# Ledger of designs, part 12: designed miniproteins, single chains, continued (4)

Each design is a single chain, and the fold is of that chain. pLDDT is the mean over its residues in the fold that is shown.

## One batch from the design tools (miniprotein)

Design m12386
Fold by ESMFold2-Fast:
Structure m12386 (fold): chain A 74 residues (1-74)
Amino acid sequence: SRREQLLADAERLIAMIKEGVPEEEIRAFMKELGYSKPEIDFFLELLEIKKANPKLGESIIAYLERVLAADRAR
């Protein structure tokens, strides 16, 4: 289903982050998912916050999943 595809895409993005995939690869993947440059830049800034505050970082990842789902639903 479309929902399952969105979850798979979000899960892949989260996996890339957990694996420490280079910023360039994360940027390319988000661009393929249809995110704009400001959205990608904002997300990468949130990744720096995750490094300093792991619990907050997990909340930000959950937020990203919701944003991704909302963008795809539009």
Scores: mean pLDDT 69

Design m12387
Fold by ESMFold2-Fast:
Order: C-alpha cells, then sequence, then structure tokens
Structure m12387 (fold): chain A 91 residues (1-91)
C-alpha cells in the first residue's frame, strides 16, 4: 500500500511539473506510462490489497483516457488536469 501511494504521489508531482513547463502531449503520455509500468511491476512482485488494486486500476484507466484523448483530438492538457484530479481523489 505505502509503495502504491508513493508512486501515485510522484506521478502527480511529475504531471503537475510537466503542465507548468508546457510539456508536449507525448511527454505527458510517457510520464503516465512510466507510472503504470512501475505499478504493474509492483503487482507482479506482490498481490495488492483490494484498495491498492483499485488505485492501480484508476491509474491504468486514466492512462487509457489520455491515449483516447490524443487519438480523438481532445485537449490533452484538459485531460491531464482531470487525470491529476482523479489521482488526488484516490489518495
Amino acid sequence: MEEVDKIIKELIERLEEALRNRASPEEILEILEEGVKRLEELKRENKPSKEAGRKIAFVEASVGMFRIALWTGADPYEVARRVIEVLKEIL
């Protein structure tokens, strides 16, 4: 649990920094995908609790939403802000 929360907090901080620095949508996606990869590695090493598994699922869904936004021409910065809000709510 503690490690999942740490990864999510670091992901939020990296996303907020990327938005401040006007990073490309591709850089924002890379940050999100790195976060998912870290959580997937943690899942392989240890079976998560129901709460931890739920948090990981929300992060995975958020990355999926961002990919769809890029593919469909939605505003990636607006979607990234919504992702940050979701991540803050699950902490």
Scores: mean pLDDT 80

Design m12388
Fold by ESMFold2-Fast:
Structure m12388 (fold): chain A 64 residues (1-64)
Amino acid sequence: GMEEELKAQELGREYAKRLAEALNASSVEVEFIPGEGVRITVTSARGTFTLFLPYEVLKLKLEL
């Protein structure tokens, strides 16, 4: 439901924040794709990379 999706968005943002800190990123963008997952784009001195966490995987790894 809506609460589950909001929690997934929150965990996606938290994961992105931790990635940004670990990589000393200059920016991080989080895109929620309803029913599919989250796309995280991180820009750092080493370059820009994007990863996609399916909602199913996000639930398992981040314990929704």
Scores: mean pLDDT 73

Design m12389
Fold by ESMFold2-Fast:
Structure m12389 (fold): chain A 67 residues (1-67)
Amino acid sequence: FVLEVAEVLDVRETADRTVIEYRLPDGSRAGLTPLAAGILANKFRFRDQELRDRLLEREPWLAPRVE
């Protein structure tokens, strides 16, 4: 993994995709699909529980990756 922990800032959901927005170490913001994010980062840190729960309802395989 490129990142040990990615700080998740937002989850954007559409009918055809989910996009995880996260903070990079340089302070910039990036968005990836859950599969691409799972390749990039070992663990995910969420700003709030509702955001975490919304993502896990769509992508339950990420549950072990939550910090």
Scores: mean pLDDT 75

Design m12390
Fold by ESMFold2-Fast:
Structure m12390 (fold): chain A 110 residues (1-110)
Amino acid sequence: SAVEAALAAAEAALAAGDLEAVKAACKAVLEACRASGDPELTLEAAERLLELARKALRAGQLEIARVLAEAALELARLALKDPSLSKEQLLRAIALALRALALLIEIELL
């Protein structure tokens, strides 16, 4: 899918340490999730970007970690706008938003 291709691009950009490529890939993930309208796919993408953000933080790539965490937060917020969310999806979106915010606070304190 377009989302899977964009997530693969984000992972490759992180491995390369390419901030501009990470930004472009995150934008592509957000656009693909908006186009799909699938909250499950959006939540899975948010989880994947948050995992990449944590990996970037452990590697000391603070700016890349921030971009990835901000994109994960935006995806969680996108999912929260969907009126068809199940209770499980709603709680998952809230948990993702809180985890992304916690990571952004951690980055800011460094």
Scores: mean pLDDT 91

Design m12391
Fold by ESMFold2-Fast:
Structure m12391 (fold): chain A 83 residues (1-83)
Amino acid sequence: MKTIKEQILDYLKSRIDYIKQKYENGEISVEEAIKKLERVKAFLERLIARTKALYPNDTDFIAELEALLKEVQELIEKLKKES
């Protein structure tokens, strides 16, 4: 049984993996992959800010979101080096 927090994390991980797979399969360009990842980054930044404001005691969830944000940032930087 998955909590709502686990469902959110799974959804975000699935979106990141989908973008990565599309790029690795040659189905999208580097610039399109970066654009899609930048949208995920913006969503994560807003979600982290709201969670910190409304649920500051959810430290584990905030840490998981920040780890995903770091992963997305690292992917964007890697793709920019390929451009």
Scores: mean pLDDT 84

Design m12392
Fold by ESMFold2-Fast:
Structure m12392 (fold): chain A 107 residues (1-107)
Amino acid sequence: SAAEAAKERAKTLEAINEEMHKYLKENLDREDQVLAHTMFTFEDLALETAEALDPSLAEKLREIIAQLKAEPTPELAREYAELLIEILRKSREQGPTPAMRQLQWLG
């Protein structure tokens, strides 16, 4: 049924979110974990940050977000998390974007 399909999708999204958090926790310090989680939750923020740092990363991020929306999988969530980690590392080299500075002020 549609209700059972929605329930299974919700469980899949929860598992993906948990796997993403685990991967980010293992690869990032506490401040970057919070920022990466915020970027995962707010795709527009992630895309804006990526575009400001490296347009090629923004393109990859858009592609993975589209794939996750169509059919969420743990593999795609890991690829998303890896891109977020790369974006955050590049931001430290180039300086924080306006969006990242806004998050630092809120946190």
Scores: mean pLDDT 68

Design m12393
Fold by ESMFold2-Fast:
Structure m12393 (fold): chain A 80 residues (1-80)
Amino acid sequence: SEEDIKKLYKAFEDFERHALEAAKTLTPEQRAEVERLLGKALIEYNRALYEIKTHNNKDAVEEFLKLLEEYRKKIDEIAK
């Protein structure tokens, strides 16, 4: 649905903002790892969009949100 698409977009935007803010205070090596996680999140975002648009798979929203939570935790660990 359009609501599911908007929910995915907002979640990805919020994640991207979090990653970019974290990256401002990190070493080059830590920043590269955050950028790698952001790239993975973008790939998963496109997969979730495909699943919703092509298969009406509403579970793709929940799966994507769980992946973003996992990636946020990894960013927080990198920033320690």
Scores: mean pLDDT 86

Design m12394
Fold by ESMFold2-Fast:
Structure m12394 (fold): chain A 72 residues (1-72)
Amino acid sequence: SLLQQAQQYRQLSQQYFDQAQAIDDEYTAKAAAASPEEAGRLLMEGAVESARYIGQGIKYYTLSQYLERQAR
C-alpha cells in the first residue's frame, strides 16, 4: 500500500539522518580536542561529509510525506 511504502521511506530517511548525526558527532569530538584553527577545519570537513546523508534523508522524508498524503 502507499501508506506502507511511506512508512518504509520514513524509516530509510531516519537511517540517513542518523548516519549524518554520527558523522557530525565524530567530527565534533575531534574538534573539541583540537586547536582553534584545527577545530574550524574539522567541523567544516564533517559538515561536507554529512551533507550527502542529509540530502538523502530529506529526499526520502519528502517522498514519504507525499505518499502519506496520497493515501489519505
Scores: mean pLDDT 88

Design m12395
Fold by ESMFold2-Fast:
Structure m12395 (fold): chain A 88 residues (1-88)
Amino acid sequence: GEGPEDVARALIDFLKEGKVSEEEVIKLIEEGVKGALENEEDRELVIETLRALGRLAIREGAPKRVIEKVIEALRELGAEEEARELEE
């Protein structure tokens, strides 16, 4: 997709359709965090993608574990404000 929101929408749609598992989405989040920690140039893009993913996951009623993993990932990247927006 084009940009962070399109990537987030594709992941949520694939999860809803059973094309990806909850575990596969969690692995993708972990890989994104690792990449952003290794390359600061990717940090802003990964944070925006995680924020979009978290908002869509909450709106669409995705598994709580996916939402919790997004919040954890945002905190690992220092995006405390974005993480706080997704809590409750």
Scores: mean pLDDT 85

Design m12396
Fold by ESMFold2-Fast:
Structure m12396 (fold): chain A 81 residues (1-81)
Amino acid sequence: SDALIEKAIELLEEAIEALKKGDIEKAGRLHDQAGVLLAVAGALTPELAALLRKAGEAMRKGDIEEAIKLLEEIIEQVRKL
């Protein structure tokens, strides 16, 4: 569903903005919600799933710069679907 994919992109963009403000907890919730929407849309490829896991790990470790980079990579991959 294009609507689910667009909503997932919006949530990932909001997660990046939360990370820029240091709100890792909010970013994690938005990241998890985006992953669910991508899965429901049938868009969650093994490659995207691996990138989402790496972004979650970066957030857990407090590596904000790496988490933002990974989320930007995920958005670019999702936009190509």
Scores: mean pLDDT 89

Design m12397
Fold by ESMFold2-Fast:
Structure m12397 (fold): chain A 91 residues (1-91)
Amino acid sequence: MEEKKKELEKKIEEAKEKLKKGRELILEGASYAVEAIGYAVKALTDPSKREEYLKKLEELLEKSRKLSEEGLRLSKEANEEIEKYKKELEE
């Protein structure tokens, strides 16, 4: 019983690390979204470089979207794993 408990505790810790990684990706994605807002403002205020700024905006929004989607996926998987292993520890 003790060995099985230690293995489950290790799996919970691994799932918690996965959750931390998911949160880091979400925060990184949010950072790119904030940077994209800066380029949107620049595109509105400087017509001579509008096309360049809009391209940067699109690149940053796409990077933000991909990081946020991956971070949410990892966080969801990790939460499900934590719940599963905690339930097994209580049995």
Scores: mean pLDDT 85

Design m12398
Fold by ESMFold2-Fast:
Structure m12398 (fold): chain A 74 residues (1-74)
Amino acid sequence: HMEALEKAREAVEKKADPATVRSYLSELTENGELAEAFAELVARGQTDAALKILDYVESGDEEKALELAREALQ
């Protein structure tokens, strides 16, 4: 879990392809909507929003992560 989180952060920071960062987030959460929204944010270049989502996932607050993702995609 924590190893996948670290790899997800590195992938976002290094601008890895969206499929790779989506794969790492899918290992961290069972919420498909969150994983899809995260991949879209990375594809749009919204790096700061993507990193904040990972912070919420790390703290176990997936509800706030999803809320942030929905707001950032508006």
Scores: mean pLDDT 77

Design m12399
Fold by ESMFold2-Fast:
Structure m12399 (fold): chain A 99 residues (1-99)
Amino acid sequence: SSPVVYKSTSTPARLGDHEAHATAHPLRRDYILVVLSAPKADAPKATATLYDANGNELATITAEPGSTSIKLVGPLPPGNYTLVLTSALGSATGTLTLT
């Protein structure tokens, strides 16, 4: 039987030159990859925070200007997750549904 690829649905958070994205890990089903990119060396410092459906903080990640930071979070149950990207420019929200 072909393994059914679990279809997680996610939307990135974008704020200025920063992008934060939470996705299901391809090799660890109950784990989420949180990626925060700062593609420009002069971009303001940004922080991405992952929350569960109840608003509990699960993980926080920061990126150095001009770099990409990755954090593995888990194990986590199926459900809805929110990723909040915050900087001097304000805040933006991304989402992840883990099934």
Scores: mean pLDDT 75

Design m12400
Fold by ESMFold2-Fast:
Structure m12400 (fold): chain A 91 residues (1-91)
Amino acid sequence: SSRDIIRKKVTNAAKKMGIKLSDKQMDTAVNMVSNGMIRGVQIQAMEGISLAEGILKGGEWVLNYAKSKGTPDEVLQVARAVIEEIAKEEE
């Protein structure tokens, strides 16, 4: 499933960054990446930009919202890395 792919990317990014996430934090990061992609598709359609640019804008909105709600910096860093990886794959 798409969520299994995102979870693998989150797991790999966390390992590369030396960040240990709890199962709950892992689920939060996966949900943030998924929501960033959904919003990115909407922004692409609304602004007439590339999917990659839309994903980066959608991801930034989700990351800023999560930060405002007290999401730990480690979770934000991992989610950002995965969003940037996915955006590069769409270029």
Scores: mean pLDDT 89

Design m12401
Fold by ESMFold2-Fast:
Structure m12401 (fold): chain A 74 residues (1-74)
Amino acid sequence: SQADLAIEQALRAVLLTALEAGELSVEEVEALWKSLADASPEEIIATLRAWRARSTDPRVRAAIDRAIAVIEAV
């Protein structure tokens, strides 16, 4: 669905930003992507909120905020 595609694109943007910032390795990105592939929107938001609380990079925090807004709009 269009909603599923929007969630996927938002999540990809966060993971790519974290990889570029050095906050996650390629292996960690792959593990997190696999973990979230079968997760509910509520579980994805909870994971993103927990990650935001631990992140010190403003680019990663901003990407997480945008992703949560997209997922909550679904």
Scores: mean pLDDT 85

Design m12402
Fold by ESMFold2-Fast:
Structure m12402 (fold): chain A 72 residues (1-72)
Amino acid sequence: VEKDIEELLKNLEAQKKKALEKGVPQEVIDALVKAINEMIEMIKKGVPMEELEKKNKELLEKLKPLVEKAKA
């Protein structure tokens, strides 16, 4: 369980690095950090892995419109 959660957090960290490399605005990066912290809090509360996967999907969904707005 912990290993799988670490893998999810590692993937989020990789996405953050790619965003920085592309010059994505700080507000989008802050949103990524906030989502990571929310996942950690969910883990502390004993939330099922299925909920963590949902959170990861929501993060990707929220990032897309923010990136588009930043380009405009």
Scores: mean pLDDT 70

Design m12403
Fold by ESMFold2-Fast:
Structure m12403 (fold): chain A 87 residues (1-87)
Amino acid sequence: MAAGALRNVAEAIRQAKTPFDLEVAAALGLIAASVAANYLEKQGKTEEAKRVRELAQRAADAAIAGNTDESARLFEEMAKLVEEAEK
């Protein structure tokens, strides 16, 4: 469940207590987003895949900036997009 993995990443980012935990959560989130985008692209959902990749980059940028709330919000937005696209 790609959407479930992205929601778990959002929670991990919100719960990150150290820069290391935040980096690990963000890295796992980028992997999950890449897998989800590739899955959608193979299903012909190219625009949804492109949007997931754009949101993933923004989420990573937010995490690097220390904006954990924005990063978590963007992973939640990706999870919702993937869930709606996989229907």
Scores: mean pLDDT 82

Design m12404
Fold by ESMFold2-Fast:
Structure m12404 (fold): chain A 63 residues (1-63)
Amino acid sequence: MEVTVTSLDDGGILNADTGEALPKGTVLKGELVKEFEDGDLLVRDLATGHTYLVGSTKTEVKF
């Protein structure tokens, strides 16, 4: 399932492999890989293939 994620704060989107935080205002278009019990998401970036952890409280997600 394709999702669009907008980071509302610094660190709302984190690279799952490196822990690198993406800045506020980053827009990620990706494939939803997994939804965690706390509402956080695992998303694969369609442009780069990198996997990101998406925090439910610091991002806006459009399905």
Scores: mean pLDDT 82

Design m12405
Fold by ESMFold2-Fast:
Structure m12405 (fold): chain A 91 residues (1-91)
Amino acid sequence: DIRETAYKILELILNPEKSSIEIDGVKIEPGATVDEIAEALAKAYGLTPEQREEFRRLLEEIKKDIEKNGVSKETIQKAIDRLEEALRRAR
């Protein structure tokens, strides 16, 4: 489920020390960096180098938006919408 995966990825950004996720047999450990999350997604979904870099940039933008504006319903919804769109394009 794309939405479930998007929420799990967002949780890694919001609660990095307490969150781990397994995507298509690829495990992401607590404390994973944006680059490590993007690499795991590339491995799980067979992404091109260009798609991996797009995910890395997207995750970095989401992290910066949350750091700048805080955790709110609006910032969460924006992050989920963007992650779902990227995940749909990756499949």
Scores: mean pLDDT 80

Design m12406
Fold by ESMFold2-Fast:
Structure m12406 (fold): chain A 68 residues (1-68)
Amino acid sequence: DEAELHLVAGRTAYNKGLEYEKKGDKEKAIEWFKVAAEHYRRAYELDGSPEAKQMAEEAEKKIKELEK
């Protein structure tokens, strides 16, 4: 299932974003959260998953917080 592949890729990217955020590397954290948001948005487009929508919004929120 293409949507499930995007959910898995999104989770992996989101976790990498959290790792870089913990390290204080804002630039790399933002890059990974952007990758996560793209994958989660794609999963949502494919199957309408509420989880995918919520995770995309969380990734987008992380990007906004780190851009400050």
Scores: mean pLDDT 86

Design m12407
Fold by ESMFold2-Fast:
Structure m12407 (fold): chain A 60 residues (1-60)
Amino acid sequence: KALQLIQKYIDNIDAQIALLRAELAATPASDTATRKNLEEMIARLQRNKASFQEEAEKLK
């Protein structure tokens, strides 16, 4: 099913978000540039995930 392929993409995005969140948690508060970049990457991945979830809902 196309749903299985979409779920695989969602799982991959979740793994990437988890890694970036761990990196953000390990980043010093004084490193504002790195923290901002990580926050922006996480936000972008969350939007991509939402798009794939919306497509998955249409295929149910």
Scores: mean pLDDT 82

Design m12408
Fold by ESMFold2-Fast:
Structure m12408 (fold): chain A 88 residues (1-88)
Amino acid sequence: MKEIEELKKKLDEKMKELENLLNDKSSSEEEIEKKMEEAKELTDKLIEKEKKEYEKVKEKSDKIGKEAAEKILEVGREVDRMLEERRK
């Protein structure tokens, strides 16, 4: 629980940093991609920890991990769109 909450907090912070980079037209493509990769790594860790907790105690699955994964996929699509627009 505490470890999952810590990972979720770190992910939220990385997502805010990524949103700020996306809104700043002077931000480099490399900075955006790096921040996105960091957010993906945190999402993967969150999903893995939540999955192990579920298997250990037979609790309800992965709501936090699933929501984080859906959020990262949505942001990934927006990042891809913004990077494509920058190449035009």
Scores: mean pLDDT 73

Design m12409
Fold by ESMFold2-Fast:
Structure m12409 (fold): chain A 80 residues (1-80)
Amino acid sequence: EFDALLAQLEALVAELRALIEAGELTPAKLAELVARLQGLLRRLHALVTAAGDPALYERFRAAYREVAQVVAEAKAQLES
């Protein structure tokens, strides 16, 4: 379950990066992808909290940082 949700999150991050690189990102599309990423992060957080596994928490933390970074890049592109 954790690995499946993480794979879905990574696919959305890749989609967002591809849109940034292609110059095809719109505010509406960013809002859609951010909502989906936030949903996956909430589900992953619930799983790592329930599991109490430090290794899963570290993987979650890495995913959270990557989402924060790519969203910041996306916002910067839309402002330029």
Scores: mean pLDDT 84

Design m12410
Fold by ESMFold2-Fast:
Structure m12410 (fold): chain A 80 residues (1-80)
Amino acid sequence: SKRREELTKLAEEYARKAGKFWRGNELQQEAAEAYRKAASHYALAAAGSGSKDSEPLMQEYLRLAEEYTARAKELEEEIK
């Protein structure tokens, strides 16, 4: 699906942007927000994958959504 491809591209771009914010000594808040956007787009991509033949791909997108949500939470806790 073109929409699923667009969602995964957006998720990858936000994940990359979040990494650059963090590595570039940018504000932790900006990195956390970018990670949350990446997680949101991966979760939407997973929801769009609704066939049994794509179950492994759906699980991978859900795992990525959880991973980036966890990274955002870690940064938010450091900000206090």
Scores: mean pLDDT 69

Design m12411
Fold by ESMFold2-Fast:
Structure m12411 (fold): chain A 62 residues (1-62)
Amino acid sequence: MLSRAEVEALAREALARAATGSVEEQHAEAQRLWDAYRRASPEARLVLAAAFMAVAQAASAL
């Protein structure tokens, strides 16, 4: 199971990629965040859910 620190690092990386990455990379990051969400603690899931929505919304808008 992913720790809170690991989840926060993944969320930060995904958001950075969403800001500067291609649409294809944004889609891949959204998929990675979803997989991490399923393995995260309940506390960490809120961080991942917010990051996932931000990445998915950015990818869908482009």
Scores: mean pLDDT 69

Design m12412
Fold by ESMFold2-Fast:
Structure m12412 (fold): chain A 106 residues (1-106)
Amino acid sequence: SAAQEVTKRLFELLRRYEQGEVSDEEFYEEMMEIIRDMVSLSEADQDHVWAQLMTAIKLGILEVSLDALDILIKAIEEVKKTASEADKVRLEKWIKEIEYLKKQLL
């Protein structure tokens, strides 16, 4: 499914970044593309992809640095600028969930 492909791309990009295979700038640009593709999915598929990401990070299945979380927030904020009102509300919720996650990792 499109949701499975977006989830795979998201997890692969995060792994590549944590392994030092992608620069901060490249990670930011590729993450913006993934977030744009993600908001083009149905609301149910967006929620599913997001839930999989949050669960993987919280369970330590996907190790994510504070730097990666900061860049993810910046990418979401950039996509939010041109998003629909419904998507802006969802993207803002995702930003807040990452900010909360950052506080738990400190």
Scores: mean pLDDT 88

Design m12413
Fold by ESMFold2-Fast:
Structure m12413 (fold): chain A 60 residues (1-60)
Amino acid sequence: SAAAQAAARQAQKAALEAQYQARIAQIRADYDRTNDVTRYVGQVLREIGDYLDQLQALEA
């Protein structure tokens, strides 16, 4: 049903958001330890790209 599909999609989006937030938190913790701005920015941009790519796959 449309309701079941919407619920499954919402669950997948919630899981992706949780994974993304967890990875960003890990990257922030690494930055707090290293103070390497270049590494921090690079890792954040990569995670944003991965997150958006996974969201695009769900939208298709």
Scores: mean pLDDT 86

Design m12414
Fold by ESMFold2-Fast:
Structure m12414 (fold): chain A 68 residues (1-68)
Amino acid sequence: SMALLEALNRFLSKASKQASPELAKELRELVEKAGEQISKLGDVEEATRILQELVREVQKMLDEEKKK
Protein backbone atom coordinates (compact mmCIF):
# COMPACT_ATOMS: atom_id res chain seq x y z
CA SER A 1 0.00 0.00 0.00
CA MET A 2 1.28 3.46 -0.94
CA ALA A 3 -0.23 4.84 2.28
CA LEU A 4 1.94 2.47 4.38
CA LEU A 5 5.06 3.44 2.41
CA GLU A 6 4.23 7.14 2.89
CA ALA A 7 3.79 6.56 6.64
CA LEU A 8 7.19 4.77 6.72
CA ASN A 9 8.93 7.68 4.94
CA ARG A 10 7.28 10.22 7.28
CA PHE A 11 8.32 8.19 10.33
CA LEU A 12 11.91 7.86 9.00
CA SER A 13 12.11 11.64 8.50
CA LYS A 14 11.09 12.30 12.13
CA ALA A 15 13.34 9.55 13.55
CA SER A 16 16.37 10.73 11.53
CA LYS A 17 16.09 14.22 13.05
CA GLN A 18 16.49 12.66 16.53
CA ALA A 19 19.35 10.32 15.54
CA SER A 20 23.09 10.66 14.97
CA PRO A 21 24.25 10.52 11.31
CA GLU A 22 25.42 6.93 11.86
CA LEU A 23 22.10 5.79 13.36
CA ALA A 24 20.14 7.74 10.72
CA LYS A 25 21.93 5.70 8.01
CA GLU A 26 21.02 2.42 9.77
CA LEU A 27 17.40 3.57 10.18
CA ARG A 28 17.20 4.48 6.46
CA GLU A 29 18.51 1.02 5.46
CA LEU A 30 16.09 -0.70 7.86
CA VAL A 31 13.11 1.29 6.52
CA GLU A 32 14.11 0.62 2.89
CA LYS A 33 14.27 -3.13 3.60
CA ALA A 34 10.85 -3.08 5.30
CA GLY A 35 9.41 -1.00 2.44
CA GLU A 36 10.59 -3.58 -0.11
CA GLN A 37 8.96 -6.39 1.91
CA ILE A 38 5.69 -4.43 2.22
CA SER A 39 5.68 -3.69 -1.54
CA LYS A 40 6.06 -7.42 -2.37
CA LEU A 41 3.35 -8.60 0.06
CA GLY A 42 -0.21 -9.23 -1.12
CA ASP A 43 -1.32 -9.38 2.55
CA VAL A 44 -2.11 -5.96 4.02
CA GLU A 45 -2.42 -7.43 7.56
CA GLU A 46 1.13 -8.85 7.41
CA ALA A 47 2.43 -5.57 5.94
CA THR A 48 0.85 -3.67 8.86
CA ARG A 49 2.51 -6.03 11.37
CA ILE A 50 5.92 -5.45 9.74
CA LEU A 51 5.38 -1.68 9.98
CA GLN A 52 4.43 -1.90 13.68
CA GLU A 53 7.48 -4.06 14.49
CA LEU A 54 9.75 -1.65 12.59
CA VAL A 55 8.39 1.36 14.53
CA ARG A 56 9.02 -0.46 17.83
CA GLU A 57 12.59 -1.43 16.87
CA VAL A 58 13.43 2.10 15.68
CA GLN A 59 12.09 3.56 18.95
CA LYS A 60 14.35 1.18 20.92
CA MET A 61 17.38 2.23 18.85
CA LEU A 62 16.62 5.92 19.42
CA ASP A 63 16.14 5.38 23.18
CA GLU A 64 19.45 3.47 23.41
CA GLU A 65 21.32 6.27 21.58
CA LYS A 66 19.86 8.90 23.96
CA LYS A 67 21.40 6.96 26.89
CA LYS A 68 24.92 7.45 25.45
Scores: mean pLDDT 76

Design m12415
Fold by ESMFold2-Fast:
Formats: sequence, structure tokens, C-alpha cells
Structure m12415 (fold): chain A 83 residues (1-83)
Amino acid sequence: MELKEEADRHEKEGDEALQNGDYLAAVEHYVRAGELYEKLGPEFLERAADSYERAADIFEKLGDTPAAEYFRKRAEELREKLK
């Protein structure tokens, strides 16, 4: 499925950007991966939540506390749907 391949690509690109210390690129990729995994349906909500949690951690490193809180809550909401 094209959407899953795009989500997987963004997750990997986010990991690579984070490894290189490019926090801005990493957060953009993790947010996009989370959005795409969320659109893929229930079987991908855990992966979407993980991507959003990674984005939230990076927003905290960037000093963007409102964005970090937003994505952290979104990840929590998705995890609640799994239990």
C-alpha cells in the first residue's frame, strides 16, 4: 500500500535526521509518519503514537513546549484506543 510505504519512509528519514542531529527535519518526518500511520487504520495506531511521541520529544528539545504537549496528548489518545 502506497500510504504505508510513505509512512515507513518518513519514519526512517526521521530516524536518520535525529541520528545526524537535524532536529527540525526529524520532527517534520516523525509528524508526517504519525499522520500517515493514523490514516492507515487501527492496526497502525501504535506506530502512529510512537511517531508522535518521538516528535513531542524533539519539540521539547527545540523549546516548543506547546507543540510537544499537543503531540504527546495525541499519542496518549491513540494508545487509549488500543486498550
Scores: mean pLDDT 85

Design m12416
Fold by ESMFold2-Fast:
Formats: structure tokens, C-alpha cells, sequence
Structure m12416 (fold): chain A 81 residues (1-81)
């Protein structure tokens, strides 16, 4: 289902952020946005991931993990709609 694909893609992008691979996470978020331009949930997930990756550029590892946890919660709430 689309929801399962969106969850899997979000988990992959969040793992890239956790690894400090921020530019790759941003690229995948942009690719998700381009693949589903008319899907609001996909657009909101892509924006949340890109925002988290950008904030993570100046964050410590501990701050990054908190940003990831917050973003995981946001994505789960989006996928429940």
C-alpha cells in the first residue's frame, strides 16, 4: 500500500539522518515529493524529513536523535489519517 511505502521510505530517510548522511536524506525527500506531487501525506512527510535534516546540520548527536524521535512521531500521526 502507499502508506506502507511512505513508512518504509521515511524510516530509510530518518536512518540516513541518524548516520549524519543529511544531503542524501534531503535528496530522497525531494525524490519522494517529486514521485507523489498530489499526495498531501507524502508531501508533508518529505517536508518534515527535509526540515529535520536541515536542523541536524548544526545539531549534536544527542540533539539529532531528539529531532529524529519528534519527526517519527509526526510521521506516524500523518500515516494514521
Amino acid sequence: SLKEELRERAEEMLELIREGRLEEAIKLAQELSNKYPDDKIAQDIAKAIAHTALQSKTASEEEREKLIERTEDVIEKLLKK
Scores: mean pLDDT 87

Design m12417
Fold by ESMFold2-Fast:
Parts: structure tokens; sequence; C-alpha cells
Structure m12417 (fold): chain A 56 residues (1-56)
């Protein structure tokens, strides 16, 4: 059903947002470039936006 699909997608986007946020933190802590950190932050933010759109 539609609600089940939304829950599944929400979980996928949430997981991707967390993975990219964690990657950004690890890159920052390990002395990665700001550009690499920003790229991961951007990916996390995009997934957060998709999560919010599912809750419209």
Amino acid sequence: KEEEERKKKFGEYLRKAKENSDAAIQLYDSGGSQEEVDAKIKEAAENVKKMKELLE
C-alpha cells in the first residue's frame, strides 16, 4: 500500500542521510579536504529533503 511504500522510502533516505553524515564526520576527523566533506554533507542534505517530501 502507499503508506508502506512511503515508510520504506523514508527508511532508505534516512539510512543514506546517516551514512553520508557519518562519512562527512569521518572525513573531517581524518583531515580530509573541505571539498570532500562538503560533498558528503550535500548528499546527506539531499536525502533529508527527500525524507521531508515523503511527509508532505
Scores: mean pLDDT 81

Design m12418
Fold by ESMFold2-Fast:
Structure m12418 (fold): chain A 70 residues (1-70)
Amino acid sequence: MLEESREIAREIGRELLELIDKEAAEAQARLDALGLADLPADIRQQLIDRIMVKRLDDAEIRAEAARLLA
């Protein structure tokens, strides 16, 4: 069997990747729901990153999208 510390590290790594994927999918779904799916890919990716890091609300997402498009 693997050492307990290595087993824990692998489990944490898997859970973190699953969480990141879920958060990214939820951020993308929020952009789609706000009608922001048609934004340029680079701007859309910046918004996804900011939603995940800063936990932006819908009004903040709209304001940031407008700022990035200006």
Scores: mean pLDDT 76

Design m12419
Fold by ESMFold2-Fast:
Parts: structure tokens; sequence; C-alpha cells
Structure m12419 (fold): chain A 87 residues (1-87)
């Protein structure tokens, strides 16, 4: 499940870099659906960290900070990769 979430987070970052807010949001919606499927396998701290990165990225997009949003989505993908290694 995590591999697909990582891929979707990376696609969100690519869309954000291009200023494509709509496409970035579609990919992050897919990440959130996939994370919900494995929520029982995630610690509360991991869940809060992941949601925090999503909210930060959305905030950056709303402010027109597409570079910041892309960085946040990449951090989300990296965090998901680290979680995968520990499962």
Amino acid sequence: GLDKAIEEARKAAEAAEKGDFETALKHIQNVLKLLNEIADKLSREEQLALIGLVLRAIGDMLEGNYEGAAKDFRALAERLEEIKKKL
C-alpha cells in the first residue's frame, strides 16, 4: 500500500512545481485514501507528522508558494519511505 502512496506524493510534488494546484490536490487525495487503508499500522505520531506535511503543502499552494509546496510533498514521500522501511 505504501509504494503507491509514495508514488502519488511524488506526483503531487511534480504538479506543485508546475503550479498545477488541481493536479497536486488530486494526487494528495489519493495519498490520503491510501494512508487511511493502513492507518491501523501507523503510530499516532506518524499519522500527525504525515497530516502536518499535507496541511503545510496545501497552505503553501494557497499562498502561491509552489516551490515550498513541492518541497513539502517530497518530504511527505521521504517520510513514507522511512515508515515503509520500519514496517
Scores: mean pLDDT 84

Design m12420
Fold by ESMFold2-Fast:
Structure m12420 (fold): chain A 80 residues (1-80)
Amino acid sequence: MLEKIEELAKKVSEKEAEEAIEEARKRSRQHRLSSAERYAIRILRELNPDKLIEEKEFGKYTAAVSKLEEEIKKALEEAR
C-alpha cells in the first residue's frame, strides 16, 4: 500500500497527501494489532490451556506465551 500512497501524494494536494499517508499507516497498524491478538488467542486455544495448567504442561504454556509475545511485537513493528 505504501507505493500507492506515494503515487497519490504526487497527484493530490499537500493536505490530502499527508492524510492519505497517515490513514494508510493507521489502517496497517490496526489490522496487525487485531490479527496478532487473534493469532495469539488461537494458538493458546490449540495448546489446550486446561491441560497446560496441569503440572507438567505449564512450562510449555509460558514458553509459548513468550514466543507469541515476540511474534506480536514483530508484527506491530512491521505494521508501523
Scores: mean pLDDT 55

